Designed miniproteins, single chains, continued (4). Designs and how they scored, part 79

Each design is a single chain, and the fold is of that chain. pLDDT is the mean over its residues in the fold that is shown.

## One batch from the design tools (miniprotein)

Design m14726
Fold by ESMFold2-Fast:
Structure m14726 (fold): chain A 61 residues (1-61)
Amino acid sequence: GPAAEAGANTGGMAGAWAAGSGADEKTAQRIGSEVGLKAGGKAGADGGRRGGREMARNGGS
């Protein structure tokens, strides 16, 4: 739903920022999950974790 998507987007952006700042994939995933949780609850945490991980992996594709 919208809250989960907002959480995933916010977490994904936080994860991407962390990766761009030199953080590894696991750190970007953790940051994305934590920010996603605050933005969209448990569903946001799951989406943010996944988004952060994928953004870290695909940051130039």
Scores: mean pLDDT 72

Design m14727
Fold by ESMFold2-Fast:
Structure m14727 (fold): chain A 70 residues (1-70)
Amino acid sequence: GMAERLERLRKAIKDAEETLKKIRELHQQLNYAIENDDIDAVTEILKQLSPLPDEKAREKAEELLKYKKN
């Protein structure tokens, strides 16, 4: 029914807001880790933002650190 659809939509919006909050917090932590040259922290945060193999996550972490320093 329409009431169940509205309830599912409200739950989806709440879940999306919680996900966006988590992404914002991860982005703030990512920027802080980049500023501190903490490649291990950058790698772990990237793995939380997207499912990457360790090797690819580290490669992207190195790219971000080089970009931020220039």
Scores: mean pLDDT 78

Design m14728
Fold by ESMFold2-Fast:
Structure m14728 (fold): chain A 84 residues (1-84)
Amino acid sequence: RSPLREALSPEELEKLEKALDEAQDISLRIKELLDEGRVDEAIALASREIGLSRAEIRKMSLSELSELLLSKAQDKVFEEIRNL
């Protein structure tokens, strides 16, 4: 558990947990699209959610994509909290 999580209010912690759950759902959807052979749709979704080019996404493993999705979701919540 990160020190930042322990410093969050209950409302801020709930916001973080919801963002992480959403990132996990996106990661699962990318895996489902890949398993169905819908590679272009999986790459497009990952590119949109992570903010990297489709060419960069193609070079990454599913594990690396999942880690970036979780990291980006966490960073966005922390920036929103910091700016409030």
Scores: mean pLDDT 77

Design m14729
Fold by ESMFold2-Fast:
Parts: sequence; C-alpha cells; structure tokens
Structure m14729 (fold): chain A 92 residues (1-92)
Amino acid sequence: SAAAERAAALGRQIATTPVGSAEYQAARAQATALQRELLARIAEASKVGEEEKRKALIEYLEVVKAGALALDPENRELIEKQYEEALEEIEK
C-alpha cells in the first residue's frame, strides 16, 4: 500500500539521518502523524463494524511492519514473527 511504502521510506530516513538534525525531526514528526492517521482510521472503522475494524487493523499492521523493517533490518526475523502472530490474532 502507499502508506506502507511511505512508512518504509520514513523508517529508512530516520535510521540514516543524524539524531537531532532538522531532517531527523521532520521524519519523526511525519512518522508520528502517519501512526495517528492510521489509529484514527481504526477507531472510525470500529464504529462501522467488526469487518471494517479487521481490515483497518490489517492495513495498520502492514504499515507498522514496513516501517519497522526499514528502521531495524537487523531484527527482521523478530519483526516478521510479531507481524504473523498479530495477523493470526485478528484472523481468529
């Protein structure tokens, strides 16, 4: 998704930019705004129904995984395991 691609780009920027720089602060602010947007979508979907909530949660997890893999590629196996476990909980 476009959101997952954006999360991956922001994660890479945060990982490769000097801490405390204007670019680092801008990337962190954009990542926080993206997370807030996705959480708001989940909250709104939850008001509509369980299927809409499930879809929003899956999209959120895909975005979180993409960002986490870009930010911390050394822990790929752990990140992938956490994503699979979270998907299994939603799909029960």
Scores: mean pLDDT 84

Design m14730
Fold by ESMFold2-Fast:
Structure m14730 (fold): chain A 77 residues (1-77)
Amino acid sequence: MTWKLEDPEEQAKYDEVLDRLAARLAEWQAAHPDASPAQRRAATLALLEEISEELNLPERLKELLLKDVEGALAAAE
């Protein structure tokens, strides 16, 4: 990864959100094997918001994570 946050505490939270998102999304997909790409996208974004609230992320990190996750989802379609 070439892109990094200047604050190591923010970087640690960013990495933790993505790790938790991957784990929870895998569980959600196992429960919803016939889900459409649109349903998977909606679930991914909802889980991202939930995890961001659990970790009490500052707004700037929430915006950055949302942008990165949406970009990854667009590239996967």
Scores: mean pLDDT 77

Design m14731
Fold by ESMFold2-Fast:
Structure m14731 (fold): chain A 80 residues (1-80)
Amino acid sequence: SDEELAEKMLEGARITFKQIIDYAIKNNLSGEEFEKMLESARRLMLAQARRFYPSLAEEIDRKIEELVKEALEEYRKRLA
């Protein structure tokens, strides 16, 4: 179903963003470098959503933006 496809894509996004956080912390990346990595991953995911799931693109866009905000908060919390 379309809902299952959206869930799978969002689960992939969650995993990718967690990996980016772990990588940034492990390698002592600057906040700027971390944000650039998140932005690159976000842009790729949004482009894929619009290309392959056009009917779901707006919903996926909204959820990916929520995941980006969560990733930024988690990164800041782990540095505190």
Scores: mean pLDDT 83

Design m14732
Fold by ESMFold2-Fast:
Structure m14732 (fold): chain A 79 residues (1-79)
Amino acid sequence: MLQEVVDQVMKELPDSIKELQKNKDKVDVDKLYNTMKGVYDSMKKVGRSDEGDKMLSSFASAAKKAGLDELAKKLEELR
């Protein structure tokens, strides 16, 4: 169900951030952006937009620290 998908994504969030920071050169920016957008839209639909904002902020911060400035900007624009 949609809420279970959101719960799974939030549980995996710290590991996903670590993977982004460790493997910046192997990150498919477009795929990651589209995945994050889909998750964020799902979170808004189930009334968890506050958690969605925290997720986007965390990934945008991690992307910026990894030198993926365009990805960070696109993620912040989704908020």
Scores: mean pLDDT 74

Design m14733
Fold by ESMFold2-Fast:
Structure m14733 (fold): chain A 72 residues (1-72)
Amino acid sequence: SKAVAAGKAAEQIALDAGMTPEDARNAGLSAARGAEYGGPISAYVSAFLTAHDAGGPEVGRKAGNAAAEAAK
């Protein structure tokens, strides 16, 4: 599903940025829920907020962009 793809994309970006597996999984779950609720824009916002809290604004933007692209 597009939600699963968005979640995996955000999780992978978070892992690549050095976030913990737990924080990366939380970013992925947030992205997947966002995608289910409101598509690519919601996937971006959800992934951004979760990844930003743990990894900072650059990681948030990268995770958000990856989640939004996967949710298309």
Scores: mean pLDDT 88

Design m14734
Fold by ESMFold2-Fast:
Structure m14734 (fold): chain A 82 residues (1-82)
Amino acid sequence: KEQLLELIKELIRLTLDGEIDNSLRQQVIELSKSLSISEVEQLVDEAKEELRKELSDKYSDEEIENAANQVLGFLVNALESS
């Protein structure tokens, strides 16, 4: 779970920078398959709150929220596709 949280944080950071890492995205999907949607949502929320504390001087709360929501939407769609 700690490793998955750090990987989700990295996906959000990449999204904020306008970057895509397909290998990292697939790794996060595979690790998330054993989790419920509510557990994935909780991890994304936790990652978002940590990043707000770390990046508040560089990015607005709205930018961090939007990047986190993009990552959550991507993960939920991938997991719902069975």
Scores: mean pLDDT 81

Design m14735
Fold by ESMFold2-Fast:
Structure m14735 (fold): chain A 91 residues (1-91)
Amino acid sequence: MIPKEELRKFLKKVGIPEENFEKVTGEDVLFALRLYEATDGDVEATIEWLKESRPDASEETLEALKKIVEFYKKNPELARKILETGKIVLE
């Protein structure tokens, strides 16, 4: 499980509005990253599969996950570290 403080720092670095921090869990972050890896880095395919896997997810949760996936695209080495460790790393 990702500690709340590390998750909040990560979400802030990604550019997610602070009012939406409570709408994204550490499990959501890891699930989105694993799905992004499964789509070979296709952001649009990842978001469509997230919607299909999570039909009850709020629009704010889906928007936050989209920004997280776009952040992984811009920071592939960091994404790899998070996948390997199962922890949010901000190096």
Scores: mean pLDDT 76

Design m14736
Fold by ESMFold2-Fast:
Structure m14736 (fold): chain A 93 residues (1-93)
Amino acid sequence: KEKEIEALEEIIKKILEALKSVDDRDTKPIEEAIKLVEELKKQGLISDELADIIIGLLEEAKEYLKKGDTRKAVNLLIAAILIAIGEILDLEL
């Protein structure tokens, strides 16, 4: 539980970094968040199902950001954060 919660907190921190740079249309922070989720999935610290959902949201956010649709990118990044928070709450309950 502890290591799994720490992994989810790291994901949230990386996505928050992506949110801070969204106006610059820089996809690199989103790419770094995707890489982190993939690494944590490989380590077994998050489930394959959860990792795939978060990665899917981050990939979609990246594509909208490339198109200049910052609103949709922000909404997808926030959705990914909320999913990670929900999993932390489930692990603590």
Scores: mean pLDDT 87

Design m14737
Fold by ESMFold2-Fast:
Structure m14737 (fold): chain A 68 residues (1-68)
Amino acid sequence: AREVLEEARRRALPLLTPEEQAIVTAIFDAALAEDSVELLRQGARNLEKAGLTHAARVVREALAEAEA
């Protein structure tokens, strides 16, 4: 899972604003600490609920590409 999470992070971060990068980095750090792709998926759902729809979409797309 760690390799997938690190690849998703590399794909996602360049597509985000600096403000979104700070929030998304914290989500990736939590997911990497637990070696849990499900924590990243939960983080993306929480971003969407908070109205950060662009950040949520970028994270989901990056994860899908990293899993391919």
Scores: mean pLDDT 84

Design m14738
Fold by ESMFold2-Fast:
Order: structure tokens, then C-alpha cells, then sequence
Structure m14738 (fold): chain A 88 residues (1-88)
């Protein structure tokens, strides 16, 4: 359906934003190697979860839940990055 295609496109955009946020944090000289490893691990877990949900999504309701999960993952990653940078 067109609505499912739009939801999938929104999820793909959020996945790209999580990756970009993670890459920027990993390049930030203010963060320690241990903090970068922690962020990389959290990012990978979030992306793996989204990929699994996306692979299994078949209905409009499942795509809506997938989008919600992706939005929550991005928000949590932003909070983690901001918290670590505030401590630097």
C-alpha cells in the first residue's frame, strides 16, 4: 500500500539519521575510546532491532510499530550522545 511505502521510507530516513549521529560521535575528539565503543554498541543494537522488525513487518499496523520503535531509538541515541558530550 502507499501508506506502508511511506512508513518504510520514514524508517529508512531514521536509520540513516541514527548512522549519521553515531558516525559524528565516533569522530568527535571530545569522547574517549571507551565512550565511543559504548555508543557504537548501543547504535548497533538499535539498528539490528529495527532491521529485524522491518524484515518481519507485513501489515500497516506492524509498519506503524516499526516507525515508533525507530523514532524511540533515534531519541535515545540523541540523549546518549548529548549526555556524554555534556560530561566532556
Amino acid sequence: SPEMKELKAQVDKIVAEIKALTDAALADPRLSEEQKALLAAFSQEALDTIATLKANARTLEEYKLLLQAAQQALALMKQRVDALLAQA
Scores: mean pLDDT 89

Design m14739
Fold by ESMFold2-Fast:
Structure m14739 (fold): chain A 104 residues (1-104)
Amino acid sequence: MEKLEEASKHAFRAAFLSAILNMFKKKGVLTDDEIKKMEKEIKDDYKKAKELFPALKEAKKNVKTREERLFVIVTFDMLALAARHMGDEELAAEAEELTRELEE
């Protein structure tokens, strides 16, 4: 579960920053330097979340409470969003499938 929290923090940061970046790009309010900085932060957080993906898959097997299940579901959802932003379609598809297995 400790690795789940670490993975979740990185996945949430990558997904959230991706959503914010896309919103601000659409509004035309960011400079090129600000865009590059945010893209680097997204990439760094995504890389850490991806390295922890095996630990996330293991945590899925050990969910016992509704709260633990929801936390794992949201973590996989955030990881899938971050993966799509990074163009990692294979990881995004795998994370979405793992989410579906928990949601039923």
Scores: mean pLDDT 82

Design m14740
Fold by ESMFold2-Fast:
Structure m14740 (fold): chain A 73 residues (1-73)
Amino acid sequence: MEAKKKEVEEALKELERVFKEAVSRSDAATRDRILAVMAEKMPEIRKAIEEGDYEKALELIRETKEEIRRIAA
């Protein structure tokens, strides 16, 4: 359990890094789309973590990072 929790914490740090990088290099319209993705996904990620569903949290973090990268590309 603790190893998976640490993996989720590391994945969240990576997501924050990807988010900040994408926002910093994006125009206003792209930035708004990235912010919308974070607003939608972060509550679900937090709920999965609170419920101890670390596998679901990791999957949601992965999907969110991929979506941000796709929008910023």
Scores: mean pLDDT 83

Design m14741
Fold by ESMFold2-Fast:
Structure m14741 (fold): chain A 62 residues (1-62)
Amino acid sequence: GLNRMLQGNLLKGIQGAGDEAAGIDPERARRLKEQQLERAKEGGYDAARESFDEMRAYVDSL
């Protein structure tokens, strides 16, 4: 359904943000990426949105 597709897109966004951050802060980026992906996968769309927003805020702070 739409929510699963949107969650999938957010998971890809979290992965991309983590990979982007890994060029600057590889250890922290890896740990945050793993943590946020786990949260996003288990919590559904709302958790995936929050995880994505947190990862983007982290990247934008670098």
Scores: mean pLDDT 81

Design m14742
Fold by ESMFold2-Fast:
Structure m14742 (fold): chain A 65 residues (1-65)
Amino acid sequence: SSQDQINSFNQRLDNQQQKQIQQIQSDSQRMNFSQSQIDDSINYQNSLIDSVRQNGIDFINRQSS
């Protein structure tokens, strides 16, 4: 079903997002980045994931029509 495909897609994106945020935080702490630099990196990453999520869901829904 489309819902199963959407659920699988969302789970993969959620896992990727969590891993990338953890990596950004870890790397930034080792490099002594400021909190604002960390926040900017996380905000950018989140904006990319949001765009990919919306486009992916739209694609799955269109293929199921």
Scores: mean pLDDT 85

Design m14743
Fold by ESMFold2-Fast:
Parts: C-alpha cells; structure tokens; sequence
Structure m14743 (fold): chain A 136 residues (1-136)
C-alpha cells in the first residue's frame, strides 16, 4: 500500500500504466464536486471530468474534456495539468487504434515532463512510444 506523499497528477499516469485504477478512482471521487473559480482551476476541473469519463469507458467525452483542459492549461502555463491531459489523450488514441496520434500526444506529454524534471514519467512516455512504434 503506497501512501500518497507525491503530487496526485504525477501518480495518475503511473497508476494507469500499472493497471491499478483505485488511486485514479479515489482522486476523481474526492475532486468530482470541485468547481473552478478561475481559468487555472477550470483546467483542473476539466481534467477531473476527463478522468471520470475515462474510468466510465466513455472515451469520446473523456477526449472532449481533456482537450478543454489543455486549451486552458496552455494559456495559464499549468504544466502539471497539461502533461497529464496530453498523456491521457495518448492513451485514448491508443485505445482507438490511432497510433500516430497517440505517439504525438505521448511526445507532447514527455516534453513537458522533461521540463518538470520528472524522469520517471519521461521514461514511461518513451516506453509507450516505443511499444506503439513497433505496432506500425
């Protein structure tokens, strides 16, 4: 049982990769009633909504919400939200079999995680890209 001492937005991609969705579900349940008061907090709200629909298997709604999160996060330079939203779009496009788009979004996520100094997420994104390149 890992105790949460890290930023939840950085742990979510690792939890999804490891197939343990319980930390992601718990994060969504704790944050699903959060309403953004400004554009930065709205990016976080859209991210949580995207994660909710992803867990529900509604990838079309999840994609829509992650794209809304990205639009606001880019304007506000909210790199934590931006990196996770790009990573989640990579996973959605992978599930759709759109491997070129999945790789594009994982590369965008990797670049931002590199800027954040998160070597673990950089390596995770690289591994996803390498696995998808082999499917071409």
Amino acid sequence: VARLSANPLLEIPKAIYEGDLEPVRRFVELNKYFKGANEKTKAFDYLVQGLYYFLEGNYEKAESYFKKAIEIAEKNNDKDVLALAYFMLGLIYEKKGEYDKAIEYFEKARSIYEELGNDEMVELAKKRIEELEKKK
Scores: mean pLDDT 79

Design m14744
Fold by ESMFold2-Fast:
Structure m14744 (fold): chain A 116 residues (1-116)
Amino acid sequence: MSLVEEIEKGFEAIEKGDYTTALKYFRKAVELAEKIHPDLAEVVKYLYASYVYYYLYKDKELAEKQLKKAEEILEKLEKEKVVDEELLSFFYEQLGYGYELLGKKEKAKEYFEKAK
């Protein structure tokens, strides 16, 4: 619950151009994710980096590269069954939003279906 709220507030801050506030939320999200699993903290870091590259640096290619790294780690965490189903669903939904942002509508749809 707290981890989800920190991530959602972080993305909202990035979309509004408030990168200082976004960094505070994502730092807290990384701390909370680390308590669950260290690789989950890496997923949070790559999601944050993807949004920063897209919105702040306007680098769609680097944004996609970070998102693919988050995807690879999250798929590994699902296979290892070390993260609960509700939290996995949330992160797959975040991958969907990330791919939608990058204009990859078919891949976004795949992750939204996986989040169900």
Scores: mean pLDDT 86

Design m14745
Fold by ESMFold2-Fast:
Structure m14745 (fold): chain A 91 residues (1-91)
Amino acid sequence: MAEEMVERVVEELRRRGVELSERQRELIRLMAEVLEAARRAANPEEALRLGLEQWARLTGEALDPAASVEELRARARAFYAELEAAWEAER
């Protein structure tokens, strides 16, 4: 479950002397839910689509159901850039 993954990551980082803000824990939870959706896929292309659909639902973004694999890869790059920027903003 996504909740279990979040707690495992938080505990591992704490063990290494890293304390996370509440916002950083929220970002880990967002990533965990995206990964949990993707792991239900039968192949990498489906994993990309399911992950982005979950990200879109959690963030309120729209995802074109007819998007090509290349468009999905571009959206995934944008998603990771947004997560990285949000994480760095907490520093």
Scores: mean pLDDT 73

Design m14746
Fold by ESMFold2-Fast:
Structure m14746 (fold): chain A 97 residues (1-97)
Amino acid sequence: MEKAKELIEKALEAMSQGKYDEAVKLFREAADIAEKEGNYELAAQAYVLMGHAFYKAGKYDEAAEVFRRAAELYRKSGNEKLADLFEAMADEFKEKG
């Protein structure tokens, strides 16, 4: 909900400043809130953004893990196209990491 969206905004700001560890923490808090409230679409979005933060920080194994989690949440939300996309992305990082 509103709190999760605010945390995503703060995390995006941290990411723009190169503060990837802070961004990851804020995205994780946002995803947890969204999941507790049954908003799987918003939770999936937070995990995708967290994956980008891990990728920019050079943490490819962690990026793969959170992209896989995003795919699972998109599937739960009924967004099969995005689920397939991030599942493929996670598998590519596993092959490379």
Scores: mean pLDDT 84

Design m14747
Fold by ESMFold2-Fast:
Structure m14747 (fold): chain A 68 residues (1-68)
Amino acid sequence: MPIKVYLPLSGETIVANTKEELKAQATKILNEKTAVPQTVTDIVETELGGVPVYIFVTDSTFVIGDAL
């Protein structure tokens, strides 16, 4: 089943069949929405306050996406 993640920072939903596709799509979206180029280096699947999330780790920071 496809992975679906909502990114509040960009207002976009990512749909990917693999973590590799998810990393590629998140990298593209973040580079389109931020002034500084960033590459997603890792994705952590976890839970924040009872809500399932994906943490996109970049070269300098991280971005949280809501699991759908």
Scores: mean pLDDT 77

Design m14748
Fold by ESMFold2-Fast:
Structure m14748 (fold): chain A 98 residues (1-98)
Amino acid sequence: MRMEELLERVRRREEEIRKLAETDFEEALREAILAMAEAAYELGLLTREELEEIERARDDLVEMARLFGEAFKRRNLMSSDGEQAAAAVERLLEAAAK
């Protein structure tokens, strides 16, 4: 893909997520995880099957983070495993619930 097109999509998506965070932090976080997973798939860092698993788990934010973290751990892209990614999302959701 062209870098200009990718950067424009990222910029537009960031603005959308920022607006969502003002009214629905949980939905903004879900959209951020999905956007990252889609970008990783387009860059060849995730398989289609891994992307589809994350998309199927969309109603469980902690599970989405676990699946995402495990996929990156398998490719040595992250030192943290999926459990640590899930724990981080749990902490963010607890903080946002105040």
Scores: mean pLDDT 68

Design m14749
Fold by ESMFold2-Fast:
Structure m14749 (fold): chain A 60 residues (1-60)
Amino acid sequence: SDEEILATVPATTLTLARGLVAHARREGEAIDEALLRRIADGLGLSPEQAAAFTRHVLAE
Protein backbone atom coordinates (compact mmCIF):
# COMPACT_ATOMS: atom_id res chain seq x y z
CA SER A 1 0.00 0.00 0.00
CA ASP A 2 1.09 3.64 -0.33
CA GLU A 3 1.20 3.88 3.48
CA GLU A 4 3.62 0.92 3.65
CA ILE A 5 5.81 2.47 0.92
CA LEU A 6 5.85 5.84 2.74
CA ALA A 7 6.81 4.01 5.97
CA THR A 8 10.12 3.14 4.20
CA VAL A 9 10.94 6.89 3.91
CA PRO A 10 12.94 8.25 6.88
CA ALA A 11 10.52 10.05 9.24
CA THR A 12 12.56 13.30 9.15
CA THR A 13 12.55 13.28 5.32
CA LEU A 14 8.78 12.68 5.16
CA THR A 15 8.18 15.46 7.74
CA LEU A 16 10.25 17.87 5.62
CA ALA A 17 8.40 16.83 2.44
CA ARG A 18 5.03 17.47 4.11
CA GLY A 19 6.31 20.80 5.46
CA LEU A 20 7.29 21.88 1.94
CA VAL A 21 3.79 20.99 0.65
CA ALA A 22 2.18 22.93 3.54
CA HIS A 23 4.42 25.93 2.77
CA ALA A 24 3.44 25.82 -0.93
CA ARG A 25 -0.26 25.73 0.05
CA ARG A 26 0.19 28.79 2.31
CA GLU A 27 2.01 30.66 -0.51
CA GLY A 28 -0.86 29.93 -2.92
CA GLU A 29 1.14 27.58 -5.16
CA ALA A 30 -0.70 24.88 -7.14
CA ILE A 31 -0.19 21.47 -5.50
CA ASP A 32 0.33 19.40 -8.64
CA GLU A 33 2.40 16.44 -9.82
CA ALA A 34 5.22 18.73 -11.07
CA LEU A 35 5.67 20.38 -7.64
CA LEU A 36 5.48 17.04 -5.81
CA ARG A 37 8.03 15.50 -8.21
CA ARG A 38 10.43 18.43 -7.50
CA ILE A 39 10.02 17.95 -3.73
CA ALA A 40 10.53 14.17 -3.97
CA ASP A 41 13.57 14.52 -6.27
CA GLY A 42 15.11 17.20 -4.01
CA LEU A 43 14.76 14.95 -0.96
CA GLY A 44 16.13 11.81 -2.68
CA LEU A 45 12.94 9.72 -2.65
CA SER A 46 12.95 6.63 -4.88
CA PRO A 47 10.54 6.57 -7.87
CA GLU A 48 8.21 4.24 -5.91
CA GLN A 49 8.32 6.51 -2.82
CA ALA A 50 7.78 9.63 -5.00
CA ALA A 51 4.72 8.05 -6.68
CA ALA A 52 3.25 7.00 -3.30
CA PHE A 53 3.88 10.49 -1.86
CA THR A 54 2.18 12.16 -4.86
CA ARG A 55 -0.90 9.89 -4.63
CA HIS A 56 -1.17 10.41 -0.86
CA VAL A 57 -0.88 14.24 -1.03
CA LEU A 58 -3.35 14.57 -3.94
CA ALA A 59 -5.88 12.37 -2.05
CA GLU A 60 -5.83 14.87 0.87
Scores: mean pLDDT 84

Design m14750
Fold by ESMFold2-Fast:
Structure m14750 (fold): chain A 92 residues (1-92)
Amino acid sequence: SELKDILKVIAQVLRFIGTVFQNELYNFSPEQTRQSLEELAKDILDVAKNLSPIFQSQLIALLKKIAEGAPEKYKTVVNDIVDDFTKQVQSL
């Protein structure tokens, strides 16, 4: 079911956002945060591969908005991960 996969992606995206802000609150390094976010991005990608191209494009747009709103401390890390994710999805 596409709806089931959409809900899984939404849950993983919310986990990604939560990790960024929780790590900022606890003053984790950008390097520690990169490792956690790369694992979450891989989980998002694994589900996203099974989605329609329209939803893949919407997911990329959402992640880019998340990167734009990322805390300055993690902005480079989040943008790098979102850019890599975008390239991987567009290569499917």
Scores: mean pLDDT 87

Design m14751
Fold by ESMFold2-Fast:
Structure m14751 (fold): chain A 78 residues (1-78)
Amino acid sequence: MTDEEIELLEKAVRAVALSLGATPEQADRIAEKVREAAKQGMTPEEIADLAVEELKKAGIDVPPGLREALRRFFERLK
């Protein structure tokens, strides 16, 4: 994954978190964790699971299918 792809992934996760009602600080924290996971070479499945877990820990209601949508998006960026 290139630096540009990681930036796009971080930006997308941040936007999704904000759209689901996360605060800017929560969205930035979740996006940073996902960025670091991508830089460490985690799989699209692991990154999607991490993003969903972090959203749930922040008290955000995660829509059905968001995990699969994120996994597919991240898989396209590899």
Scores: mean pLDDT 80

Design m14752
Fold by ESMFold2-Fast:
Structure m14752 (fold): chain A 72 residues (1-72)
Amino acid sequence: MDDETVRKAARVVARRVAERHGLPEEAVERLAELIVEEYNALDPSLPDSERLRLAVARALARFRAEHPEWFA
C-alpha cells in the first residue's frame, strides 16, 4: 500500500469516527495523522490490510486517551 493510499484510507476512517461521535473537522485531521503514524511504525512485512487494521486500532486507542472528552 503506497503512502497516498494510506492517507486516503486514514481520512475515510477518521471521518466515519468523527461523524459517529459528532466531532469537529480538527478531530478528523488529528485521527487521520495518528493512523498514518501508527501504520508507518508497524512492521512493513505485515499484509497491507492487517497493517492498516492494526494502525487504526492503535490510533483510536491513542486518540481516546488524548481526548476522552470527545468520547464521553
Scores: mean pLDDT 79

Design m14753
Fold by ESMFold2-Fast:
Structure m14753 (fold): chain A 83 residues (1-83)
Amino acid sequence: SALDRLDRWVDELEARVRAAIDNDATAQQLLALADEIREGTQRFQNELLAQYGDNSEVQFALTKALIRAVGLVTELELLARQK
């Protein structure tokens, strides 16, 4: 389902960010990951809205996933600035 797809996407995103942090990724690597997440998020949002734009449950779940993705990008950028 679209909800399961959203949950998996968020879990995969969080796992990638955690792996980068746990492996003490460089500032350049953290910023590259942030850019990749930002671009991937935009593509995924466009795809889901095209398929499920009229489905309020999917739209709500997508909004929550987008907020989390923005949070992860922000954390990566802040951590990169500390390197």
Scores: mean pLDDT 85

Design m14754
Fold by ESMFold2-Fast:
Structure m14754 (fold): chain A 76 residues (1-76)
Amino acid sequence: KKEELLEKVKKIFGEDSWLVQTFKRIIEEGGTVEFYERLKKYLEKLAAKSNLTPEQKKDFEEVLKILDEYIELAKK
């Protein structure tokens, strides 16, 4: 589901967003639990400030779900 995550991030934040590059790097290199927790917190704040469409909000919730899976895997 790596490609699916990247596609959703592109739809929400734009294809040239630093967030797309960040998620691409996570997919390729992985990350730490602390990094994923900070990223999740940042994204939650960003979404709260943004007037997301219902479609974007749905995609955003899916991105958070996948990020939670990455946190669980990184704990191992």
Scores: mean pLDDT 72

Design m14755
Fold by ESMFold2-Fast:
Structure m14755 (fold): chain A 79 residues (1-79)
Amino acid sequence: MPVTVAVITERSAAPAVAAALRAAGGTDVRIEPLSPTVALVTATFASEEAARAALARVGALPGVLDVTLARPLKSQPIA
């Protein structure tokens, strides 16, 4: 099931994180500036397993502050 990953990073590290996510098979890679010093990088992966493997690689990069898995609503039951 497709999943989206969200990486909070220093703004200067955002391009390297985006490149690493794309190299790991991520699609729809986006960089969103949250502040002058912090950016959010998102990417979509085909499976949670692929997303977790990509996050393990990306989490080792300098300037990464936090990593999170977010799932598209179309694949989840809605209450």
Scores: mean pLDDT 76

Design m14756
Fold by ESMFold2-Fast:
Structure m14756 (fold): chain A 81 residues (1-81)
Amino acid sequence: SLMELIEEAVKLERQLRATTDPATQARLRLEYARLVLEILELKAKQAGFASPEDYLEYHDNEAGKETLKRAQEIIAAAKAG
């Protein structure tokens, strides 16, 4: 559910702040990015939008657009490496 995804995001953010190990930081950043994308996709779907991009554009949510872009970049970088 959306609430469970949000709870996991909060947990991952706390873990990321607490860790100093670069490998663990990289893993947690990737997990957080994937979870952010899933949350935004679910919010868009529940609101009747075809994509998270359409949802964020409709609401003029510039901070959300930047968050989505950053998450997509992290996921793409992990797939390329």
Scores: mean pLDDT 86

Design m14757
Fold by ESMFold2-Fast:
Structure m14757 (fold): chain A 86 residues (1-86)
Amino acid sequence: SAEEVLEELERLLRELANRGLIDEEEARRIYKELKEAVENKDVEAFKTVFTRLAQLLYDVGHQASPELRARVGEVLERLRKLLEEM
């Protein structure tokens, strides 16, 4: 469900921020903007925020463990599928 994917994203972003891999404030902003886009079924807003999230997570991937990188890829793929359902 959309709620489950957003909860996974929130947990992932919190973990990355706690490890110092991303800025906590930017993580919270991106999460809030994506959640609002999903709740409003705003496809264009979702695409814009998703692009910024994907760029952020790409940069992080170079510093992440293989297991964390796999989890990042899973969350991005699930978000992309969620966009297709909007």
Scores: mean pLDDT 84

Design m14758
Fold by ESMFold2-Fast:
Structure m14758 (fold): chain A 94 residues (1-94)
Amino acid sequence: SSRIAALVTAARIHAAALSILGADEAARLLVEAVRTGDLELAEKAVEVAEKEAEEIIKNGKSLTGDAKKTAEDIKNEARAAAELIREAVELERE
């Protein structure tokens, strides 16, 4: 399905954005979730992204304040990727 391919591509783009933002572990888990269709792994990746976002706030808050925006971007990118993976898996089951 061209729609499944588009959702998978979009999810991979969000995973790449997570790596650029410094959420490398969440990015790795989302790439694996895309490959396997494992929705539990996709949800775990969101939890890991939230923890990585908290670490960025703790480490960066005394420097510039940009850490808060980066943390929000990480959470948004992870949730977007997980939702796209869920939609792709649901379409594959139809």
Scores: mean pLDDT 84

Design m14759
Fold by ESMFold2-Fast:
Structure m14759 (fold): chain A 73 residues (1-73)
Amino acid sequence: MEKLREEVEKLRKEYIKAVNNGDYKTAAELARKIAEVYEKLAKEDPANANSYRLMAEQARKDAEEFEKKYKEA
């Protein structure tokens, strides 16, 4: 669990930087990776599984939205 929490925090920081820089392609890729890590956290931490699944779903939606933004440019 600790390695996955460290991984998602690192990915979230890079995601925020990508969004702030208008790098929507990188933001979409990072959002998908964030969703994957939250799904893994949901499996390893049953007490917080529902929260992690909601975070994973939000990250997937963010990825789809940013994919639309850079594909339309």
Scores: mean pLDDT 83

